# Designed miniproteins, single chains, continued (2), part 92

Each design is a single chain, and the fold is of that chain. pLDDT is the mean over its residues in the fold that is shown.

## One batch from the design tools (miniprotein)

Design m7400
Fold by ESMFold2-Fast:
Structure m7400 (fold): chain A 66 residues (1-66)
Amino acid sequence: MKHLEEGERLFAQGKLDEAIEHYQKAIEEDPENWEAWRNLGLTLLRQGKTKEGLAYLEKASELEAR
């Protein structure tokens, strides 16, 4: 799960576009990784991409509940 961890590190530094790339790679390797979906959604919300961010958070919630 290095991509999830690297994405979180980049998000903390405000490097949102780079964080998104790593979260997308984490989802590509494990589509059931709800943490990657959640973190991508939160990153999109931080960029002001509200509709996209909420959609990713909804997907994360569905996966986490299972």
Scores: mean pLDDT 84

Design m7403
Fold by ESMFold2-Fast:
Structure m7403 (fold): chain A 59 residues (1-59)
Amino acid sequence: MEKEKAIAELKKLKEKYKHNEATVELLDKAIKYVEKNPEKAKEVLEKAKERAEALEKEE
C-alpha cells in the first residue's frame, strides 16, 4: 500500500538524518500524519524529502 511505502521511506530518512533531532522530529510527525491521512501519503513524503534535502544542504 502507498501508506506503508511512504512510512518506510520516511523511516529511512530518519535513519539518514538521525544526527539532526529537529529533522527526526519533523519526520516522526510526518509518519503520524500519514497514518491518520493515508490519502495524503504521497504529498507528505514529497514535502518531507524536500525539507530533509534543504536541511542537508544547510547542515
Scores: mean pLDDT 77

Design m7404
Fold by ESMFold2-Fast:
Structure m7404 (fold): chain A 71 residues (1-71)
Amino acid sequence: SAREKMEKVLAEFKARFPEAQAVADEVAKWVDENPEASAAEIAMKTSRLAQENLTDEQVDALHAIMERVFG
């Protein structure tokens, strides 16, 4: 499911950038509160939160992990 894929993305991202845990946790909370959200909606929300709260390096890494996990 999109939720299970996102859990894998966030686990890998937090392992690489523990300082970004708060943003990753916010994404996880949004996904839990929106169980019917499509992969595209999850990606759009994640990208927006990342652009607003993360460094360029962290944003690029998150996008790379998401592309690999979601395909």
Scores: mean pLDDT 83

Design m7405
Fold by ESMFold2-Fast:
Structure m7405 (fold): chain A 68 residues (1-68)
Amino acid sequence: MISDEEMERIAREVAREATDRGLPLSVAKERAIQRAEDLAGRPLTPEEKKRLDELVFRYATEEARRRI
């Protein structure tokens, strides 16, 4: 099972990378899902995907604000 702590870590890593590289949020979300699925060894549930999407958006927004 993928834990909340693991999802938080993945979301933060991906948000930072996406902001550093100027990647679209959609690409960041796809990368986060891929990393989480690789870690879990299975496809994510819709609830896990929604949670990860929310976390990536939150951390990407925070990174962007810090750079303005």
Scores: mean pLDDT 80

Design m7406
Fold by ESMFold2-Fast:
Structure m7406 (fold): chain A 60 residues (1-60)
Amino acid sequence: SIEEVERRISELETEGAKLDAEYQAALKAGDLEKVREYVFKMAEVTLQLIHEFLKLRELR
């Protein structure tokens, strides 16, 4: 349903914000292994957001 897709988008946006904060902290600490990990996770969240926005477009 539209409501389920909108909820997932909201959850993914929240997760993206948390990952960005952790990424910024890792950069400041010079933890390059964590920087790489968070970049990968942020890319995954972005792809999931694109998929959910496409679903929302199809439902409307």
Scores: mean pLDDT 85

Design m7407
Fold by ESMFold2-Fast:
Structure m7407 (fold): chain A 119 residues (1-119)
Amino acid sequence: MDDELARLAARTGLDPATVRRLVEETLEMIAAGKSLEEIAEHFKDEPELLRNMALGLASIFYGDRESAIEYLSKAGGVEPELVQEAFDERLEGTLVRMALGVADSEEARALLAEALAAR
């Protein structure tokens, strides 16, 4: 995980400590059973992209398919239909990687398309 976060930080231009903190805060809130509304309030001062990433990640862990499709498609800049297909194909691990590794829409689409094709 730490090596993956460092690679994502290098790829996105974000500080590794910032990426780690955002992921850790999100996972702590999920473990505490915080609602999507409470998570949205916690990240309200963060850029919309990071807020959608946190909400998308939480939605995956909660099994909230509709919210996961909404927030992950916004965070990844990908079509909702592509996120829906990945969720339906039980590619939650790939969706988590996409939520953590938001670089651009092309990378997000490539990640999902490759995972779907490999099945």
Scores: mean pLDDT 74

Design m7408
Fold by ESMFold2-Fast:
Structure m7408 (fold): chain A 100 residues (1-100)
Amino acid sequence: MTPQQRFDQVHQIGSQIGQYIQDLKNGKITPSQFKKRVTKLMKGLISQIPDDSVKKQVQGTVDTGIDYINKGDITKAINYFMKAVNMGIQYAQQLVDDSK
């Protein structure tokens, strides 16, 4: 996969996660539905990261977000999921920039 193709895939997954965050904030989905859907998408996003150290950092951020969902702290959960998506996007962008 080229750096640009990886960036495009990470952005696509990030957009889907962003939509579920909006749906959760608007009460369109439950925290349980959000957890199920976003966990699957995050696994897809993490699979696009070839660097094991970055993978572990993003996974740890996702695990913290899941823990906050389980505790009912939806605001902190959303912040950690947004952080994980942004980490993935920034890493994918860095790979594109380094390829130029």
Scores: mean pLDDT 82

Design m7409
Fold by ESMFold2-Fast:
Structure m7409 (fold): chain A 89 residues (1-89)
Amino acid sequence: MKIKLKAKPGEEILVDVSQFKVGDEIEVPKDTVLRLVNVPDDLGFEIYNKKGEKITDYKVVKTPNSVAIYGKNNTTFKEDVIVKIVEKK
């Protein structure tokens, strides 16, 4: 499954990933924060830009009920990104 999120700059987007599978993708608009809820213990994620380059400069803030993904320096991503669901190793 591939989903494309729409939000205004500065918004937080809440996505329930309880039904997500390895290989699913979420396209996240720039200047937003992605919050994932109901993340299965066996799922992880990788972040890419629309050029296909892997992004490693991000921050993950975990709570008991959610995972929030921020860009560099606790800011939003400066470009549209693709969050790919992967198996957690």
Scores: mean pLDDT 77

Design m7410
Fold by ESMFold2-Fast:
Structure m7410 (fold): chain A 61 residues (1-61)
Amino acid sequence: MPLTPKEQRILRALRRLSARLGRRPSNREIAKEAGVSVSTVTRFWQRVRDGTLVLPPVGLP
């Protein structure tokens, strides 16, 4: 799946944080770890919801 460099950073940060914390990381935690804005993380979750990726909806309700 063609991901932008920022989306690839988000995906790596999500995987690392989920493994390290043993829980769902928040959008702010993912943004800080990936070195991107919270808005960029929100866009990433929209792509996940569109079926591009199947990942836990951390930082959502």
Scores: mean pLDDT 69

Design m7411
Fold by ESMFold2-Fast:
Structure m7411 (fold): chain A 89 residues (1-89)
Amino acid sequence: MVEELIEEFEKNPSKEKSEELAKALEEAIKNKDKESAVKLATAILRASKTLPPSVVFESEVLLGMLRIKAAVLKDEFIKEVLDEAISRV
């Protein structure tokens, strides 16, 4: 499911699909699904380098909030997800 969502977004990027990626990332983090969370965060980070803010804005806002949460609340799971995703991009 996560892989299908990422592939669909990469083939036809849109603001709506970017919002779906952001929601899927929040769900993966809630469920402690590290594999899915890393894949989703990686896809969002790649998109932010190549696509305009009008498409990726909400996903970028989520990543920024997660970085703040990891730093302030010492959330090791979120930190590991973000560090791994950044290392892949």
Scores: mean pLDDT 80

Design m7412
Fold by ESMFold2-Fast:
Structure m7412 (fold): chain A 65 residues (1-65)
Amino acid sequence: SEEELKKIEEKAQKKLEAAKTYEEAKEAVEQAKKEIASVVDKEMQDGYFALLDSSLEDIKTVMPK
């Protein structure tokens, strides 16, 4: 459902904000992608995955270590 998806996104955002390393951020994104894959079909996943990947790239720019 949309509500479940929103909760997954909010949880991922909080984990990304709390991440101290790029590895922690990457793990948060990978976990969120798995949860999204369980609630939306493949056609809808691309958009949500792109948003998560974009957030991870932003973090990589700030925390390249």
Scores: mean pLDDT 77

Design m7413
Fold by ESMFold2-Fast:
Structure m7413 (fold): chain A 76 residues (1-76)
Amino acid sequence: MNEELYEKIKEKLIKSGMSPEIADAVAKNAVDAMNTHSKEEAVELTYSATLTAARTVLDKEKAEKAAEEVKKIVEE
């Protein structure tokens, strides 16, 4: 379960234009949030962390799109 979530998030972020290193860090943080917080809190934390990281390398529109897609993966 968590390994599958990690893989899906990392792949999505790499396809969105993020480096493998940043994608790895964000995916690991999302899995950690899912293990240490409620699902609702983990979804919000993952969205915020993904958006912040994505905005360092992507424009606002692409960063928001990537964060929304990662949020959907975590919500399932």
Scores: mean pLDDT 80

Design m7414
Fold by ESMFold2-Fast:
Order: sequence, then structure tokens, then C-alpha cells
Structure m7414 (fold): chain A 91 residues (1-91)
Amino acid sequence: LLERLEELRREVEEAPLPPEVREAVLELIDEAIEHLEEGDYKAASEELLKASLLLLATSVDYELEGDEEAAEAARELAQRLIELAQEIDAA
């Protein structure tokens, strides 16, 4: 789980996101990593779900502005965060 979360964090750093959104998402992922290391799987899952919601909102904004490539990238990252959050919550 930590390895996959670190990989996803790197992909967020490389993604075509607004700087403020990227910073907020990375902060939430870092908080999720800390909770996971402390054994608080529920808190870790909740932080990843918050990050996914920010990315979904950003995806909608990009789609409305006509940036389909950026919208798709944000949506894909959000879906992967949701999937990982569900896996952590089930552990």
C-alpha cells in the first residue's frame, strides 16, 4: 500500500494540475501516508477520498474550459485514489 501511494504521489507531482490543487492533493496524500504508518487505516482512507474529490472537481473545471486531456488526467488520478482508499478501508 505505501509503495503504491508513493507512486501515485509522484504521478500527482507530474500531472497537469493547477499548482494550488497539486499542493493540496499532495498534502492530503502525505497525511494519508502518516496515518497509514500509524495504523489508522480509516483516517488514511478518508484523506485519500478528500484528495479524490478535489481532483474530480478540478476535472470538471478543466472539461468546462475545454481541456479534455487535463480533465482526463485528473479524473484518472481521482479514480485510482478512490480505489486505493477502498482497499485500505477493507484492510
Scores: mean pLDDT 84

Design m7415
Fold by ESMFold2-Fast:
Structure m7415 (fold): chain A 55 residues (1-55)
Amino acid sequence: GSSEAARKAFEAGLEFEKLNRLEEAAKAYQRALVLDPSNVEAAEKAKAIGKKLRP
């Protein structure tokens, strides 16, 4: 994917996180990683949100 698409997916994740929409934030961060697997920040964000979603 393009860097622009990856950036938009990452920014969507940040916005969902601000709204406390953690499942949507996790999906957006996962999309950012599919588009740019080298995005370490998206990987860490997805991991952190995943921990919050676990019972």
Scores: mean pLDDT 81

Design m7416
Fold by ESMFold2-Fast:
Structure m7416 (fold): chain A 101 residues (1-101)
Amino acid sequence: KREEAERLMERTVAAISAALGALIDDPAARDAAIAFVEAAARAVVDLALTEGPEEAERAARAAVEALRDRLGRRVDAATAEAAAAVVEEGLRRLVEELRRL
């Protein structure tokens, strides 16, 4: 289960990173957002395996809110909302896949 969860995490982070790279033109904001998503996805996976999918889902929601706040200080509101939506969908799919393991 852990190896499968790590594969899902890697795929999710790669997909989100590609989307964020297309949305965020500022390299520093983009790299910070990608690093944040990598940490958040790892926390979501660890919580799903230890506490269950409900706690993982709560962590995913909190991560999306934190990312929106951080990006809103560095990029325009439309870019921050688009980036937050991409991360929300990616982490939501990750939690759904982790429920099936």
Scores: mean pLDDT 85

Design m7417
Fold by ESMFold2-Fast:
Structure m7417 (fold): chain A 85 residues (1-85)
Amino acid sequence: SEVRRLLEEAVEVVARYGSPEVAAEVRAGVDAVLKAYETYGPDAGAQGLRHLAGWLRAQGARSTPEQARGFEEAARLAEEAARAL
């Protein structure tokens, strides 16, 4: 699905911009949101993805400028995935 593709890209972007340990946490968050989507429907999934985007931006605020660019791009991908649900 397009949602899965966007979320896979978000995890990869976080890793590529120098936060591979955080990429594992993003992967876990993505899996939890997709499970919520399958269980409770698109509104629950979209809300979870918007929460994930906010968390990613918060990580970026505490990171190097290079890592922050990766977190911002991942947050945008999560928001795009929320719109595609």
Scores: mean pLDDT 86

Design m7418
Fold by ESMFold2-Fast:
Structure m7418 (fold): chain A 62 residues (1-62)
Amino acid sequence: SSSIEKQRKEIERRIAVKETALAIVRTALEIEDNPEEREQLEKVIEELEKEIEELRKKLEEL
C-alpha cells in the first residue's frame, strides 16, 4: 500500500477509537448524578468531538 493509504488507515483507526471512547463517556454522563463529575464528563465529550472533527478534516485532505 502507498504511504497515503497507510496514513488513511491510521487516521480511520484513531477516529474509531475516539468514537468508541465518546460513546462510553456519553453513557457515563447519562448515569452520573454528581454535578462536578458531570461537568468533567461534558468537557471530555467536547474535547473528543473536537479531536474527531480534526481527524476527519485530515482524512478529507489526504
Scores: mean pLDDT 88

Design m7419
Fold by ESMFold2-Fast:
Structure m7419 (fold): chain A 69 residues (1-69)
Amino acid sequence: MSVEEAQKVAEAAIKAIEEGNYTAAERGLRYLVEHGEGEIKELAEKALEALRKGDKETAIKYLKEIVKL
């Protein structure tokens, strides 16, 4: 996965969380985990764990770190 593709998927996941579309957000995060490498994969795994625990703020924090790459 390219960094640019990961950034785009992360931005879409943030928007999905903000809109309450958690199914779309989890799909995007799973895609980042399955296709991402190194820091992208690690940040996506942390964001997915946070989202599954209902911690939307922490999930968005980790997704924003992917957008900053």
Scores: mean pLDDT 88

Design m7420
Fold by ESMFold2-Fast:
Formats: sequence, C-alpha cells, structure tokens
Structure m7420 (fold): chain A 56 residues (1-56)
Amino acid sequence: PRYRVVRVPEGSILDRAGLKVGDVLTAAELGRLLPGLSPATAAALAEAQGEVERVS
C-alpha cells in the first residue's frame, strides 16, 4: 500500500525528514522514519494522526 502526505505538522517527524504535502510513501518508507516500529504500525499511526492518507 501507498500513503500520500496530507499534513506535515511543524516539528513533526515528517517535517524533520523534509517531507512535503503531496509526497507518496510506502509503509516501509514510513517505518524507516519511525525506527522501532514495524512498517505497518508506523503507517497506521501516521494515518490515525491525519498526516497521511491511504492511496487506493
């Protein structure tokens, strides 16, 4: 699955990683940004926080 960045809160991990609204990431790429989490968990947390949306 792919995830589109829809929000980059100031000082968030996405902001610090240099991501921008409109970027498309895989679960593995999200997991790389959040070390210690599985890729699936990292993607689910970002989606739950409204930072990414799942691309169908």
Scores: mean pLDDT 76

Design m7421
Fold by ESMFold2-Fast:
Structure m7421 (fold): chain A 89 residues (1-89)
Amino acid sequence: MIEKIEESLEKWMEEEELDEEVKEIVYKLREALLKNDRAKAEEYREKLIEKVGEGKARKIVLEVEITVGVEKIVRAVEETIKKIEEEKK
């Protein structure tokens, strides 16, 4: 499931024809959001605004936030299933 989320983000970045430098910032933003590192997330958000402008940066940030949110839910569900399976032994 996580691999499909990462593939969806990569496919979306290809469809939007983002430069490699912008893709690098997107991956760093995703990592910061997954770690709940607010300071780093704001830093990468500002770098996106500088590279692509505010409007496109907002669209990119929203897409990353959606994919990170879904990934966090999937991880939480997988951890819960693993715990239930361990308790049944």
Scores: mean pLDDT 76

Design m7422
Fold by ESMFold2-Fast:
Structure m7422 (fold): chain A 105 residues (1-105)
Amino acid sequence: MTVTQSPASITVAEGGSATITATLSAPADDIVWEFQKPGELPEVLIRNVTERVPGVSSRFVGSGSGTTYTLTISNAQKSDTGVYYRVDLSELPASYGQGTTLTVV
């Protein structure tokens, strides 16, 4: 599996919105959006297309179909700063997108 993300980096003001797009080389059934805070281990935000992990803010919305998927972050907060990855878990080893660095200013 190949996972391609755009853009590589986004800078937004607090209260703004950011959109990250990922394209997979084929449809996949076990895919996640992961978030890595600076200096921390990655955590899962959204399972599959739309399923938020319990405790994840409703400001994080997954959407998409087929091979194209989008993560939208609304009302951006400083704590949202970090790297976001689209990950295919359908085969081992997992296939990671190149990551999108979000900076909230």
Scores: mean pLDDT 83

Design m7423
Fold by ESMFold2-Fast:
Structure m7423 (fold): chain A 56 residues (1-56)
Amino acid sequence: MSLTVRKIEAFFEALEMLKKGASEEEIIDKLMREYGLSREEAEQIVETAKSVLEVL
């Protein structure tokens, strides 16, 4: 439960940062730092967020 909640919060943060023009590396670093995610988890979240923005 706690890990899933962190990933959901990280996903919305990634969406907001992408909309503001932040780089993928900035987003990955922030997600790792603030949400305690691994680099691989942060990269997957950023990739998912980018895919969602492409269909909106």
Scores: mean pLDDT 80

Design m7424
Fold by ESMFold2-Fast:
Structure m7424 (fold): chain A 57 residues (1-57)
Amino acid sequence: AKAAELRAKAAEALAAGDGETAAEYRGQAAMIEVQELLKREGLEDAPPEEIARFLAA
């Protein structure tokens, strides 16, 4: 939910000519999406290297 809202705000900022603001929102959305995926898979408490292997698969 929050990641989708941030992606929508990024698109609006880009359309308004605010590339810097759009990049910030996209970064925040990506971070939230990764965290939601890790929580769903039960990896939110996993070591960083195990998280990296999962995301690379």
Scores: mean pLDDT 76

Design m7425
Fold by ESMFold2-Fast:
Structure m7425 (fold): chain A 69 residues (1-69)
Amino acid sequence: STSEEELKAYEEKLNSLSNEERLALARQLHQYFPHPEVQALAQRVLDAADDPEAQLAAFRELTDYVSRL
């Protein structure tokens, strides 16, 4: 289990990632992660590529889901 401080540090790191870096991680998860829901959430990030705020929100949902696996 990730501590609250570690989770907050992780969220701050994710918020510091560029749009390109978040899209690169989403592509990796969509292509290689063997979990249909993770692949679907990653696709949602990719679909929001032209909307940085929506893309960041979708990326947070993706990473939150993965952290609970």
Scores: mean pLDDT 76

Design m7426
Fold by ESMFold2-Fast:
Structure m7426 (fold): chain A 70 residues (1-70)
Amino acid sequence: DLKELLEKLKKEELKKKRREMVIEEASIIMEGLGKAMASEDKEEREEILREANEEAERLREEKEKEIKEE
């Protein structure tokens, strides 16, 4: 039942890649939130949050494409 072990390993690798994606996304958003909270200017705050969201979305798309290609 080597096939079962290989399937488990493949699923484990996919889980690790998904986890890495979520962690990187969360880091980008949390950093953006920290910067936004430090700013008292509404326009600057909105721009920081928008930039962080766009960066997180771009990262997600890139990571999901890598996972899908495997």
Scores: mean pLDDT 80

Design m7427
Fold by ESMFold2-Fast:
Structure m7427 (fold): chain A 72 residues (1-72)
Amino acid sequence: YLEKGDLKGYAEELYEEGLKYYEQGKKEEAIEKFEEARKIYKELGDKEGEKKALEELVKIGIDEIKEGVEKL
């Protein structure tokens, strides 16, 4: 049976997979993992985990915004 503790562990695994994909330059796969982790952390009320996943998503998004701004 998957309890809240197991869900938190699963979210942490998703976050770590996201970091691994990000290091490999697989941006879309990293975003998918971080979004899934953030969703689970949010459902659990884990604000620290939600913030951690969001910070990675923002970092990836900033790179895209930066490239867009340089074209203006």
Scores: mean pLDDT 75

Design m7428
Fold by ESMFold2-Fast:
Structure m7428 (fold): chain A 65 residues (1-65)
Amino acid sequence: SAEDVEKLKKAYELALQGKFKEAGELINSTGLSQREAAELLSKELGLRPGVASTVVAMALHEAKK
């Protein structure tokens, strides 16, 4: 959804600032799987799939702490 896209864009901005825990909590609020979040982020921001996947994985890992 458009709301999920906006949340993922904001999460990416937070990750670029080193705020991975906050980014991961925002990603978790979408209800998307790690794979779905990475694919949507890659598509919407034109990021390489490996970059999007790494950012999402790091953010979700930090949100679990």
Scores: mean pLDDT 86

Design m7429
Fold by ESMFold2-Fast:
Structure m7429 (fold): chain A 80 residues (1-80)
Amino acid sequence: AEEELRERLRELQGQVGRLVAEGRYEEALRLFRETAEELRERAEKAEDEEVRELLLEAAREVERAGEELEELLRREEEEA
């Protein structure tokens, strides 16, 4: 469970990194949102409390990363 979660987050980071490098910011933001929602749904269905907490924590981290990217993009639009 933890190992699979870490692998999923690494894949997300790699995909987001490529999208950002290509200037495809809207797709990167969408991917963050979809992944956070996916993790929250998995947490709701998790029977194990420890697994549920890990999924919720991962969802919060993904949401935070998405918010940081969104804020960075807003600042670039305002300052450019």
Scores: mean pLDDT 80

Design m7430
Fold by ESMFold2-Fast:
Structure m7430 (fold): chain A 78 residues (1-78)
Amino acid sequence: MVERFKELAEKLVKEAEEAKTPLERDIWISLITMLLSTALKAGEYEEAEAIARVVEKSPIPELQALGRYFLEEIEKLK
């Protein structure tokens, strides 16, 4: 399942990057945040880490910060 969640994260990040308005971008960022929070809460640490690494590599500063935050939180729980 890790590969599937990585692919999903890559699609969501691409949608955020291709967003035509600030509102549309914020919606995609919110969906990415929900995905990360849900995976972490479910104890799916490998999936959460794969998603967070994709998000951290985004050129969008808000997504970079979000990805780093979740990577640090996951590390504390391992």
Scores: mean pLDDT 84

Design m7431
Fold by ESMFold2-Fast:
Structure m7431 (fold): chain A 69 residues (1-69)
Amino acid sequence: TSERIHELMQRGGEVYAGAQELEAQGKTEEAARVRALVLEAWRHLRQGDLDAAEALLTEAERLLKEAKA
């Protein structure tokens, strides 16, 4: 459980950093959507909803990947 929380926190941080790069490229709406998903995932982590947090991070990672293309 603790290892899974740490992994999801790290994934969120990496995705959040990726959103900063999108904003620097002028993709402000995509950056805002990715950040919103990461912040929602971190809220779920605080509540112990690890599965919900993982699903939100997976979606954020997908959007970040698509925005970089």
Scores: mean pLDDT 86

Design m7432
Fold by ESMFold2-Fast:
Structure m7432 (fold): chain A 77 residues (1-77)
Amino acid sequence: SLMEEAVELAMEGGRLYQEGLEAEKKGDLDTAIEKYEEARRKLEEAIRLAEEAGSSMPLAREQLEVIEKRIEELKKK
């Protein structure tokens, strides 16, 4: 179902976000950006599929906003 696929994508996005945080802790900013951009794409797709199913993913939306802001901040340097 669309909602099952959305949940799986949101979980994958969360995992990629954690990998990005670990890369950032190690000072590997290029890897952190790559992981954050992958997490952003997964969460955007999850939210889209949930909306198509007539549902919403408020926690995924909140995480997406945090990730997008962090990518912007890292790319300003």
Scores: mean pLDDT 88

Design m7433
Fold by ESMFold2-Fast:
Structure m7433 (fold): chain A 73 residues (1-73)
Amino acid sequence: DEEAEKYVKKAIDYLNKGHDALMAGNKEEAIENFKKAIEYAQKAIELSTDPNIRKRAETIKKAAENLLKEVEA
């Protein structure tokens, strides 16, 4: 699950970048980064054979989806 773990790390990185952009008032940048976080989290879910890695990826995806929904509201 090395590749799935790599995508989890990318998803976390984009989630953090999105949050930083949101805190700075850069809504468009936040939206793009949250979309990337969702994309990489989804890739991690699809590639993972480890239920713990899958659960982490699902949690990150949900967090990014919730933040994206709040920014787009």
Scores: mean pLDDT 86

Design m7434
Fold by ESMFold2-Fast:
Structure m7434 (fold): chain A 112 residues (1-112)
Amino acid sequence: MEEEGAKLVREGTKAFKEGNYEEAVKLYEKALELFGEDDYETLWNLGQAYYELGDYEKALEYYEKVLEVLIEKLGEKHPLAAVALANLARVYRELGDEEKAEEYEAKARALV
């Protein structure tokens, strides 16, 4: 399963780089089923693919899951948590929520 999941992530990343975001989502969702709901790397890839599709609601959902998993596994002060917070801020700006975007940008800056 681990080799199969890694192959799905590689194929999903190839689709993403080629601009085929719908295919990338399908491949990453299959990889997540194999790796489990706490695989922050696959959750991150799903967040990015949904962002590129313009599905900002789904992008928020996956980036929030990334942040939760990273805090649980690596702690609240880890640099990867800052990157997740910055991604959340970016999505909030696309949604027009300037106040939340500034809040998350401030949280991200506090960690670096």
Scores: mean pLDDT 85

Design m7435
Fold by ESMFold2-Fast:
Structure m7435 (fold): chain A 60 residues (1-60)
Amino acid sequence: LDELVAKIEERLAEMERKLKELEKESPVIAKVGRHELEELRRALEEAKRDEAFAREVLSQ
């Protein structure tokens, strides 16, 4: 889970960088993508919290 979360975070960071570059060429599309990415990051943050709890339960 930790490894998967780290990989997802890395992918999201890469996408965010590309969206920043894209904003110069297509600001409207970049803004939409950035908003979606932000929501995805929120979901990941919640999943990380759930993962920590699951880890504690599974460590039993």
Scores: mean pLDDT 73

